# Ledger of designs, part 28: designed miniproteins, single chains

Each design is a single chain, and the fold is of that chain. pLDDT is the mean over its residues in the fold that is shown.

## One batch from the design tools (miniprotein)

Design m958
Fold by ESMFold2-Fast:
Structure m958 (fold): chain A 58 residues (1-58)
Amino acid sequence: MLEELAEKAGLSERERRVLILAVEQHKTLDQIAEELGISKEEVEKLLNRAIDKLVEAV
């Protein structure tokens, strides 16, 4: 379900991964940042972009 919405909304692989980790896996921004090797600020930007694209797709 979430992956289908991500594909239809045109999420990048990184945006999709961040969204899955936050929504499906219930990970915090800090945990996602550590897992992906990026800053917490970058995780927030990727998540916001993913949400914006999903809002357009629903």
Scores: mean pLDDT 76

Design m959
Fold by ESMFold2-Fast:
Structure m959 (fold): chain A 71 residues (1-71)
Amino acid sequence: SEEELRRRIDELAQKLYEAIKNNDIEGLKKVLEEMRKLLAEVPEDSPLYRTLRELIGLAEKMIEILEKKKK
C-alpha cells in the first residue's frame, strides 16, 4: 500500500539524516542501497517515487562530499 511505502521511506529518511549528522559514510552507503532497492518497488507515477529519488540524490552527494574531505 502507499501508506506502507510512505512509512518505509520515512524510516529510511530518518536513517539517512542520522548518518549525515554523524558523518557516517558506511551508514550512508547502507541507506543508499536500501533506498535503491525500495525504488524498484515504487510506481514511477507516484509522488513517493520522486521523494525517494530526491533522498537517493542527497545520500549520493553527501557520500561524495565526505569522501573528498578525507583526502
Scores: mean pLDDT 84

Design m960
Fold by ESMFold2-Fast:
Structure m960 (fold): chain A 57 residues (1-57)
Amino acid sequence: SAKEWARSALEALEKDPSRGLAVAIAGELAKEGWLPASLATGETTPEQVRAALRELL
């Protein structure tokens, strides 16, 4: 489910807040249509992705 996925992604970012992981997660969420258009940029940060994931919970 989306909530389970969001929890797992958030936990991963808390343990390893890398830009690479954040961009990968943002890309997956964009494909599902879960991310706001504002995150569909090349400058996605871990903090922006965490905020988006919390909105899904």
Scores: mean pLDDT 74

Design m961
Fold by ESMFold2-Fast:
Structure m961 (fold): chain A 68 residues (1-68)
Amino acid sequence: MEEEMDKKFAELNKKNVERIRQIDAEEQALGLPPEEVRERTLRFVAESLRDIGDLLDEYIKEKKELEK
């Protein structure tokens, strides 16, 4: 059933958008130096890629089970 996976991807996308907005707001409020901003962005990207990878692994696994 791909409906659950679609919901998980939609929720992940929503969380990522919210994180980006929150990071931007905090950076503006705190006046962080460019290097610290870059480090936070890279960490966020790394975390997002891991989350996407986990969802893709689940998607592939479910798809293989459905395609017997």
Scores: mean pLDDT 73

Design m962
Fold by ESMFold2-Fast:
Structure m962 (fold): chain A 114 residues (1-114)
Amino acid sequence: PRVTQARSEVTVKAGGSATLSATVTGAPLSDRVVWQFQRPGESFETIGSINPATGETSIRSDYPRVTLSWDAERRVVTLTLSDLTLEDSGVYQFVVLRGGERFFGEGTTLTVVE
């Protein structure tokens, strides 16, 4: 699989929203795909996942302002973040999981300002 994230950097004001997208090529539809988030100085954490074969999404309970969608025809996954706070600043990375392997997008750095 190959993962391409649409943007390297995004800056948004607190209280606003951000939409991040990634395109997947060469992956079977049964591959699981996940969004990871890294705060400055911390490790990456999985915040949401999609089963591209079914369109089923799962989001961590501590991220209620997050929405995930999968467009099977375009092979695009979209992460929408609403009511942004300064704590939402960090790197958002899309990852395709296949068996024991991980295929990483380049990452998008989100900066939330007042």
Scores: mean pLDDT 78

Design m963
Fold by ESMFold2-Fast:
Structure m963 (fold): chain A 67 residues (1-67)
Amino acid sequence: SKLEEVGKLLRELSEAVKNGDFEKAKEKIEGLKPLIPEEVLEKLEEAVRNGDIEALERAGVEAVLAV
């Protein structure tokens, strides 16, 4: 389901950011683009740029609620 795909991509995104794997993080953001609203995607991208795990988790909750 769309919800399961978003959840998987968000978990993999969080792990990539925690590991400093910017290429993988970018790939996961790319996978999320067609699945979530642009406003929420922008919040996720900003959290990734800042390395802000708490902001990433909050934006992730918004992404799940938006599907």
Scores: mean pLDDT 86

Design m964
Fold by ESMFold2-Fast:
Structure m964 (fold): chain A 83 residues (1-83)
Amino acid sequence: MEELIDKAIKVAENVIKYAKEVLPQLSPEAQERVEKLIDEAKKLITELKSRPENAKEVIDKLGKVIQEILTLINEELRRRAAA
């Protein structure tokens, strides 16, 4: 379980770093949405670092938040490329 937690945290931190780098390229609406998801992901990462008994559920929630961040960024970058 500890290995799964550490892997989930590392993946999430890498995605957050990428999101912050791309953030200035997004629309103001998309920036606000992505920043909200980054804050949610950071809270889940902090929870996982405490090694909670329900770690699997927290990892699953973190995975969904990370996927939503990537989806929003990809949609915005595609719209920008098409315009």
Scores: mean pLDDT 83

Design m965
Fold by ESMFold2-Fast:
Structure m965 (fold): chain A 89 residues (1-89)
Amino acid sequence: MLEEFAELLEVPLDLVNRKLPRNAMALYLAQLAASQGKHVEALEGLTNLGVAGKATLENVKKLLEGKLKAPEVPREEIRRARLLAFGGP
């Protein structure tokens, strides 16, 4: 589930639902997991969320081979939301 995937990567659940489209967040979390060496979790996360269509699976396979970067979600938008939700007094 997307929520379990976010918790695995220490991303706040409120951020997942409110700040980005579900598919964009799933792709970002998969890219983050892959960058941490969690390649199995990246693939399973995308598959379980139904984001891993034929084209997406091909792109994920290329990412795991180190040949293609996953599409980037606006990192600054995620970072700002995280700082507001977590780092504020």
Scores: mean pLDDT 53

Design m966
Fold by ESMFold2-Fast:
Structure m966 (fold): chain A 67 residues (1-67)
Amino acid sequence: SSDLESFIAKLQARIKEIEDEIARLERQIAVETDPARLKELQLRLQIKEGELALLQGMLAWAQKKMS
């Protein structure tokens, strides 16, 4: 349905936003030399990867509902 298609489009847009945030965190981690800041960035990355996994699960569920 068009309503479900709209929901899928919004999920895809949010997934792209999180993927961009993850890419930025990975670049910051690659050049970080302070062990304390590195640990903080790695924790933030782990949280964002968890958010991405949840959104991907929601997208898969929504796509299965399309006929």
Scores: mean pLDDT 89

Design m967
Fold by ESMFold2-Fast:
Formats: structure tokens, sequence, C-alpha cells
Structure m967 (fold): chain A 71 residues (1-71)
């Protein structure tokens, strides 16, 4: 499920496995239609991409999270 893919992403992130975390977060985005889960996934994806030095991709992920979950 989308939730399982998201949780696997978090698990790999906690282990410092950034590439694996990205793969699982991208899978969660493919499987989900829930705006709250999509926004949360985009935020964590942005954080991982930022840590990896992929700043343009990180910025796009953060922007998408903000659009899906506006204050």
Amino acid sequence: SAEEAFEEGLRHLAEGKYREAVEHFERALELSTDPELLARTHRYLGLVLHVMGREEEAARAFAEAERLDPA
C-alpha cells in the first residue's frame, strides 16, 4: 500500500539509506491519492533530496507539499 511504501521510506531514511528512502517515497506517491499522505511524502522526499545535495529536486518536492497542504 501507499502507507507501507511511506513507512519503508522512513525506515530506510532512519538507517541513512537515502537512495532506498527516495525509491520508497516515490512508490508511495505513485500509489496514493490521499492529499495528506501525498503532502507528507513530498516533505520527507524533499528532506532526503536536500541531504543528498539534490537541491533543485528538493525545492520542487517542498513546493508540491505546500500546494497539497496549504496553511
Scores: mean pLDDT 86

Design m968
Fold by ESMFold2-Fast:
Structure m968 (fold): chain A 115 residues (1-115)
Amino acid sequence: SSALLQEALAHLDKAIEHAKKGIEAARKGDYEKAVKYGQLALDYLQLAAQHLAQLRDSAPDLVAALAGPLVEAARHIQEGIEAARKGDGEKAVEYLEKAVEHLQRARDIVREALA
């Protein structure tokens, strides 16, 4: 449904926003904030994934196209959080930047489905 896609887009936009704030915090050496923003990005990604999973029967090809980007985004956010917890700012930035790339790919797929 378009409503589920619109809710998923809103949550993906929030995930991207928080991941970018996590990158800024990690670049400044504020690893506590980098962890906090990474967790918020992961929470919003999970909300988006829940809405998208409800489309499995009505739009199976769309759900299949989203699976890779969503899994890779979650993995890289988790890796970025773990790097930040260890005080590895360079790795935290690297992983969160990779997460943003995958989140943007997922967002673009959802936007194309709404066109």
Scores: mean pLDDT 92

Design m969
Fold by ESMFold2-Fast:
Structure m969 (fold): chain A 95 residues (1-95)
Amino acid sequence: MPSLREQIEAEIERALAEARATLPPEVVAILESGFRVTLEALRAGESVEAAVLRGVAEVMRLMDERQVSPEQRAAVEALLLRTYNRLAALAAAGA
């Protein structure tokens, strides 16, 4: 049975696959950086909530720094919200 961490890693890879199909490469790179921060925090033993917040902070920082368009920002925020809701559901299920 996959661990909670393996299930989270699989969900992140699914989200990145969706991003690669729908968003420009430079915007995908921002999401890859944010999800890397989330995975590193989880590997360091942080909670799913704390790891998600660190990843969100990195994505928001990079979108501001790189002056991502309002349309691209909205798409990124929608994908992050969907992904984080799925991660929260996985954590709540104890799966």
Scores: mean pLDDT 83

Design m970
Fold by ESMFold2-Fast:
Structure m970 (fold): chain A 62 residues (1-62)
Amino acid sequence: SRLEEARRRAEEIVARNVEMLRREGIVPSEEQIRRAFEAALEEVLRGRPAEASALAADELRE
């Protein structure tokens, strides 16, 4: 389904951003990861994968 595909895409975006932060010595909290996923999913569903990645990165640093 479209929603299932969007969820998978959002999970990939968040996971990659988490890995990048981990290399910098930053470990995001479960809450930050959840918010990043929700933000990324919304933008992926709107057809904006680049914006999804940017918003996920922002949430993981808040």
Scores: mean pLDDT 84

Design m971
Fold by ESMFold2-Fast:
Structure m971 (fold): chain A 87 residues (1-87)
Amino acid sequence: MNYVLSITGLNEKDAKELAKKAKEKGGNATIGKGKTYQLGISNLTKDEAIELAKKAAELGGRATVSDSLGRTVYQENTDDTEQVSAG
């Protein structure tokens, strides 16, 4: 079963660095630009997705790991309010 990692709240440098690490693990990484940089990574194992989610959190990002059915299995830095700084 393939796991998907969704990350938001990153700057460009951190998004690119995480995308590179995801590719080294055999994942497929897509970077999008909105208000902040967004990173979508697929084709990961659960352990690899969680490891990268923790790394994203250390960089001030918000990370959610879901399975192929869309069920959340892990998340980091998920806040109910957006009134804190963009890091």
Scores: mean pLDDT 75

Design m972
Fold by ESMFold2-Fast:
Structure m972 (fold): chain A 67 residues (1-67)
Amino acid sequence: NLDLSDEDKAYLEEIKPEIEKILGVKINNVEEIVSLLLTHPKSKEVLEKFPELRDILSPEMVRLIEE
């Protein structure tokens, strides 16, 4: 469970529609984005389009997505 700042949440809400397009899923809240990115096969494409997510995610989470 990642502790998201208000600024991080605002950024995630801004990019949420694009993440939904890339992953092909509906996201009910921004906190679900982190969990989805850890398990979804297209999550690497999300990080490639939104590199700023690397600053929001832990280094371990980034490695799991990019492996």
Scores: mean pLDDT 79

Design m973
Fold by ESMFold2-Fast:
Structure m973 (fold): chain A 89 residues (1-89)
Amino acid sequence: MIDETGFEAEVYLALAEIYVAIAKRDLERGTASVEDIKKTLEKAEELVQKARELANQSKNPETRARILQGIDAVEKEIKELKEKVEKLS
């Protein structure tokens, strides 16, 4: 059974996780501007939204559930990081 939509969703989720990791590291190091961190988080949100759209189209219920769980975790971290960045503004 080929779940290409689920695989594509996992790729977008992985990219979102990379952008979140970059934003978190930049925030912890204080080496990036608040504006740059906000843009990185905005890109992560776009990638997460795309991953969610693709995950909802997946024909495999198990793959869909796993990816959606990962999306929820990443969205929570993005929200926390955005709140931290707003306090620095």
Scores: mean pLDDT 83

Design m974
Fold by ESMFold2-Fast:
Structure m974 (fold): chain A 117 residues (1-117)
Amino acid sequence: MRAELEALLGEVLDAISRLINAKTEAEREEARKRLEEAIRRLEELLPEVARAARAAVELVELGVRTGDWELVELGVQALVELRNALAAGVSREELVELARRQEEELRRALEEARARE
């Protein structure tokens, strides 16, 4: 579980990098497919982490679309923190609590950013 979670968070981060650097709609669609598959697999292992990852992805996509790179950075940083916590060997309970707090923060940032559109 832990090694697979770490690998899947790495896949999400790689797919986000591809999305940020995409120059065509085909490249964006491929990145989104990779993100959806990685998040689906995360949901099978730990739904709280999958929800935090989905919120982070939505924030990154909004930031890329609007040119708000602070939103991109916030989303990427949340995923990096989850991966670092997992690598540091925090308990499942601590990881779930961190993921829930990150989802709440990311969803709040999404709501505030969408209100500004």
Scores: mean pLDDT 85

Design m975
Fold by ESMFold2-Fast:
Structure m975 (fold): chain A 85 residues (1-85)
Amino acid sequence: MSRELLEAFERAVEDLKKVLETEPQELREEAVLRFIGLAKQLFAHDPESLKEPIIKALEELSEDERLSEEVREKIKKTIEEIKNA
């Protein structure tokens, strides 16, 4: 159900925020890439409920100076893919 997928996504966002605040750069970048994969998978199951929350979370991440330019470019590409789907 859409509510369960939204709750799973919100939990993933909170877990990612903790990693970004506490972990070294290598683990932060790995966590972001895993989060992108999860977001795409959840979006495929319920695009109507998850499109806006995912785009908002990814837009915030794309501006995070703690992430490398390569990871931020990957986030921006993912936002474009979701907006066009």
Scores: mean pLDDT 81

Design m976
Fold by ESMFold2-Fast:
Structure m976 (fold): chain A 65 residues (1-65)
Amino acid sequence: MEEVKKIYEEQIKALKKLYDSGRITKEEYEDAINYLKRVAEAILNGDEEKAVEIMREAALKQRKR
């Protein structure tokens, strides 16, 4: 649980840096935050495997864009 929360927190920090650097728009930043919230909701429901897969796909897209 704590390990997954740490990854989630690092993703939020990375998104904030991208937004502050002007690499992503406010809409893209808000969409990414909402996506991460849905992932956290899946973790709370016990769907950890699906949540991890969704996070991995989102992280790959965010880093390339």
Scores: mean pLDDT 70

Design m977
Fold by ESMFold2-Fast:
Structure m977 (fold): chain A 95 residues (1-95)
Amino acid sequence: SAMEKRIKEKMEEIDKLYEEATKLEIEAFERFKAGEDITELLEKLKEIEEKVKKIYEELKKEAPEDEEALLKAGLYLLSIGGMVLTVERMKKKLE
């Protein structure tokens, strides 16, 4: 159905955003070890978190019975939130 296609497209978007977030966290850690500024990477991670949260809220509204999609999107959102907190901690240590 058109709805199944929309859900699939939203899940593919979340998968890409999660991959991007993971790469940004790794880059932030490498820059942190080098004593380099990570502010821009933190801002990008926060933007990705907001995008994933919006898609998650849309999935809850449009497909509340799709437990697999909601669980996966929810886990990704929590994981990205953890990445943001980790990078914020790194930034504070850089003073």
Scores: mean pLDDT 89

Design m978
Fold by ESMFold2-Fast:
Structure m978 (fold): chain A 89 residues (1-89)
Amino acid sequence: SARETLIVGTDISIIGLQTDKDLGSANASGYVPSDAQIDQAIAYLEQARKALEAGDFDKAIDYYAQSSRAYGGSDKSIAEGVAHIRKLL
């Protein structure tokens, strides 16, 4: 289901961010996010997961956008990601 796929994707994204924090890794643009930025991004993804479990897809998408912004995502990349997720719902 779309919900199950999004929950799995959210869990993978959280693991990815935890790994980036542990390794001090630069993102794809060469920027090294602060621990605070990574923690905030993870917190938003955890809220997105809870929203998906509750069946609140609009709230989950909003939390994904907030997570991406906290991690240094551009408005353009966030808008493209939101459009892609909405197509799956």
Scores: mean pLDDT 79

Design m979
Fold by ESMFold2-Fast:
Structure m979 (fold): chain A 63 residues (1-63)
Amino acid sequence: MEKEAERLEEEALAELTEAVRAGASREELHQMVNRLANKLLDLGLSNEEASERAAEVYRRAAA
């Protein structure tokens, strides 16, 4: 589970970084973050953990 979650986070980070660079809308970025959170939930993470980890990926991409 953990290695799978880390892979999803890495893929989402790369995708979000590209989207931010390309000038994607706030709505598009929000959709991408929600998609990551949902994938993490599907792996068995709690709502709190999935939300926090997805938000962290977004913070890293936006920096």
Scores: mean pLDDT 83

Design m980
Fold by ESMFold2-Fast:
Structure m980 (fold): chain A 67 residues (1-67)
Amino acid sequence: DALEAALARLDEEMAANLSVAPSAEVREAARAVLRALLTEGEAAAEALEAQYLKELEPKFFAENPLK
């Protein structure tokens, strides 16, 4: 399944490139955006990404305001 393969690759790339694994909320948000991109297209993925950035960015910067 192309969707499952893409989600597995996303998890692998995050694990390889990040010294600390992202939170469950961030992982689920990234998976949801990728799922929308592959099933609904770029416009749906962009809209969902903007929504998640609005919701998760304050939480991320509360933990790491200078990073």
Scores: mean pLDDT 67

Design m981
Fold by ESMFold2-Fast:
Structure m981 (fold): chain A 80 residues (1-80)
Amino acid sequence: DEGSIALIVAAANLAALDLYIELAKKRGDQETVKELEKIRSRFEELVARLRASTDPAEKRRIVDEMDRLVEKAEKLVKES
């Protein structure tokens, strides 16, 4: 179902966020590290909400928010 696929995608995105944080750490970019760690924390909160939700419309809204966080993280890493 949509929620199950979204959770698999979320797991991949969390792994990507962890790699972005480690890359920023290796670059010595402490500001980007802090921003990425905030994004990761917010993303984990959304994953918990997605797991708890039974409403397809709410799940879609959560996925949209998660997609925006991933886009923000990618931009931060590209600008570093």
Scores: mean pLDDT 84

Design m982
Fold by ESMFold2-Fast:
Structure m982 (fold): chain A 62 residues (1-62)
Amino acid sequence: SITSKLIQNNIELIEESIRRKDRESAERQAKALREIVKTMSSKISDADLAKVKAALERIEAL
């Protein structure tokens, strides 16, 4: 639950950066999200992991 909220908050920050066309901030936030996934992998649901991958793919498409 706490991990899920942390992931969702970071995804929302990434989406806001993308909307503002701030690639630098989006990449910085993506790095933070990747660190969360790496350190908390055992606490992340498959559904949350899918949301993370979708958000990262949106940045790569920029």
Scores: mean pLDDT 80

Design m983
Fold by ESMFold2-Fast:
Structure m983 (fold): chain A 73 residues (1-73)
Amino acid sequence: MRAEELLKRAEELERRAREEIQKLGQEMADLATSDEKSPEVAELGQEASELHRRAREEVERLREEARRLLEES
């Protein structure tokens, strides 16, 4: 059933996005522990927020489509 495939895709996308966000968070932590008062920390934070928002939108879209297909089935 396609709905199950969409749910799997949503889970995989969420996992990938979480890994990318964690990587950005680690970059921010590494910069924060340096004696550099770097605006790049804020830039990385914005990038992580944008990634999180886009990933959530896509995951929600996939889950809504899967739910719609399950209701139709």
Scores: mean pLDDT 76

Design m984
Fold by ESMFold2-Fast:
Structure m984 (fold): chain A 78 residues (1-78)
Amino acid sequence: MKTVVTVRVPKEKADEALAAIEAALGRTPDSVIKTEEGDFVTITITYDGPLTDEQRAAVEAAVRALGGEVLKITDVPD
C-alpha cells in the first residue's frame, strides 16, 4: 500500500514544509508534486506503507506551524 499526503502551505513556506514533513516521517518521499495556487502551494507527497497516528499528528502540527493545513491523508491499496 501507499500513503498520499496532501497539504496546502504559503508559497514562501513550501520548501520548509516539505523538509519538516520529511523530518517528521524520518524518510524521503517516493514522489512530490507541487501545484502553485496564487499565494499558496499544494504539495502532494507519496510514501510506501502506512503512517502511524503519531506520524500523522506530527505532519499536521508541522504544517499548521508554518501557516498551512493538511487537506487529506489517503491510504491507497496495492
Scores: mean pLDDT 82

Design m985
Fold by ESMFold2-Fast:
Structure m985 (fold): chain A 72 residues (1-72)
Amino acid sequence: SISLSREELRERARKAINEKKEELIEELEKTEPLEKLIERLRAEEEALRDTNPDAAELARLVLEKLEEHLKK
């Protein structure tokens, strides 16, 4: 059986986001403006810090990529 540690899951998520960042951003832009999405994601990341730190870290990684794209 396969059982991933928190560290391994985090690293895999980070790699997946990096590889798919452009496709993810394109799809997200179709549903709502990036600025609004970033604002919502920041609030959700902050709320998740206490209840689900792994999800909060994943949200932070996505948020970093969205902010990078917006600044370009």
Scores: mean pLDDT 69

Design m986
Fold by ESMFold2-Fast:
Structure m986 (fold): chain A 91 residues (1-91)
Amino acid sequence: SMEELIKKAKEIKENTKDRKQFYLELARLVAEFLGQTDALPVLEQIAEDISRLPEELLFQYAMMLMLPHPDVAAHQEAVQTLGRVLYELTD
């Protein structure tokens, strides 16, 4: 369930001190949750990008990920799910 996914994401946040590693572990969690291993390279690239953003932009970026993305249409569900997880963790 989405509630269990968010709970696991919060546990990763508490156990991971490195910001980049935290977002990479979220990407892997989402890919595993959806059974979409082929989406993992796209999600890991997003994790690297978000790890370099100012904290003030995290909420806006999470919302952007939940919009349709023609360039990653094949992995849209995985991208949107990662965006939802990030959104729930930021506020």
Scores: mean pLDDT 81

Design m987
Fold by ESMFold2-Fast:
Structure m987 (fold): chain A 66 residues (1-66)
Amino acid sequence: GGKKIDWEALREKMLAEAAKLLKENGYSEMWTKNDAQLLGLLMLATINYIEDEELRAKLVQIAFGL
């Protein structure tokens, strides 16, 4: 697929949602930002059935801050 997504905005949104979930469950002191990024990405991958290999690779890169 072509690049039609604002990857920086998407990354910020993913981080915000993952951080919110961790905070609501009392994990904010135990988890790093990288752990929150990875958790958020895994949740989105599970929900959205990412079939595009390039899209999946880019979301992984976003989660790891690449």
Scores: mean pLDDT 59

Design m988
Fold by ESMFold2-Fast:
Structure m988 (fold): chain A 80 residues (1-80)
Amino acid sequence: SAAAEIAALRARIAELGKRFEELLAQPEPDKEELIRILREIAELYKRMLELLKPVLGEENVKKMLEGLDELLEEEIKEIE
């Protein structure tokens, strides 16, 4: 079901977020790995938003996807 897939996506995002924080806490963080994790989190969020279209509406999801892409670009620039 969509609900089960959303729950699995949320769990994976939480796990990746924890890994990101652990890497960021290191004295010399691997920037390439941090960027890879951010991109993976963004793809999982995009999948979750697609599954939420029937609940949130197509226009709202479109706006959220645009905001997510902008946030991802900003975060990557801060790491680079």
Scores: mean pLDDT 87

Design m989
Fold by ESMFold2-Fast:
Structure m989 (fold): chain A 81 residues (1-81)
Amino acid sequence: HMSELIKEAENLEKELQKLLTEYVDLRAKKFGWSEEQKEKALKSIPKTIENIKASTDNLEEYIQKMKQLIKELKERIESLK
């Protein structure tokens, strides 16, 4: 039911935020970002997630989009290691 979908969405949001944080950290190390540049990138993560949610018509679509982005982001993270 809806409460189960909400919980799934919350879990995916946490995973996506964790992966985005890892991605920013790896890029900062690889490209020699300043602490200020890294902080700005980290501060943009909540807005990125908000934009993803705003780009979807319903909770199920939001869940599917987050799953796709998580897969893509994992690939990008692997390429940076």
Scores: mean pLDDT 85

Design m990
Fold by ESMFold2-Fast:
Structure m990 (fold): chain A 92 residues (1-92)
Amino acid sequence: SPTVSSLEADLNTHTTLSDSTKQQLLNSPTLLTLYEQHPFLVTEALRAVGNDETKAQELLSILQKPDATPADLVKFINDDGVVELVRAVEKV
């Protein structure tokens, strides 16, 4: 899948998580849907995770809900400057 391949590349670029945590993120249909619609927002959420397994688990908890929205990722990022930059590039 082109979307899965792109998300995997962004995970490998912006995070240094364990292989098991990366696979959990790649297996999230909610994250894949959000990535297709809002790739820049998702990339900034991954950047906010970075090397922090606790933040990765917080993100996974948000993604457990099938109705997770872009607003949930905005709250997760919790950085007004980053959120303003995302809003300048894509509709969130």
Scores: mean pLDDT 84

Design m991
Fold by ESMFold2-Fast:
Structure m991 (fold): chain A 67 residues (1-67)
Amino acid sequence: SVLEEIQKRAARIQELLAAGRYEEAIEELERLIKFIEENMEKIPEEKREGVEQLVEDAKQLIEELRK
C-alpha cells in the first residue's frame, strides 16, 4: 500500500541519518515528498493530516541537513 511504502522509505531515511549519510538522506527525503504528493489521493482521508505533517517535517529536515 501507499502507507506501507511511506513507512519503508521513512525507515531507510532514519538509517541513512544514523549513518551520517546526509546527502543520500536528503535525496531520499526529496523522493519521499514527491511520492506522497503524487499519491495523496490514494491515502485515506483520516491519515492525510498526519502525512501532510510528515511532508512539512521532511522539508524542515532537508533545510537543517543543508546547513
Scores: mean pLDDT 87

Design m992
Fold by ESMFold2-Fast:
Formats: sequence, structure tokens, C-alpha cells
Structure m992 (fold): chain A 63 residues (1-63)
Amino acid sequence: SEIEELAAKAGRAVAEGRDEEAREAARKLQEMGYPDEAERILRAVEEGDVEAAERAALRAVLS
């Protein structure tokens, strides 16, 4: 699904230090109605926590 693709993209972007790409994925999740998950991804970007970013995006898929 599109949410799963955004989740994978966000996790990969954080792992590779592509902060702007991760933030773009978070903005798209917010537009789709997942603002809490978007905020968690943004926090993970700030902390460099790949697992947290992946977990936040997965929560959006399960919602």
C-alpha cells in the first residue's frame, strides 16, 4: 500500500541520512490523516533512530 511504501521510504531515508526525504514522507503521512505517526518520524530524524522511524510508519499501516 502507499502507507507501506512511505514507511519503507522514511526508514531508508533516516538510515542513509537523507533527512529531507524522511521529512517529505512524514508530511505525506500527515496529509493522509496520520499526524501522530508523522511526528514520530520527525523525532526519529532528529535523533537518528532508524528503528523508531520504521516503528512509527508501521503503526500508520496498522491503524
Scores: mean pLDDT 72

Design m993
Fold by ESMFold2-Fast:
Structure m993 (fold): chain A 65 residues (1-65)
Amino acid sequence: LSEYMEKVAKILKEAGVEASFAQILAIASAVKAYPEALEVVEKEKSKSADEILEAVNAFMAEKLA
């Protein structure tokens, strides 16, 4: 999990996105379950942390369907 948190935090920091520890943890948990979720983070990194988390959650919902 910590490895995925580091990857997510780096992407968000480089994109200038301010995110809480809880938001980073939630996104990292999704990326750990489905590494393809990292591509969603990179695609949506111009948006806010809340919007990125919503996009990641939508991606996870599709994977579980």
Scores: mean pLDDT 80

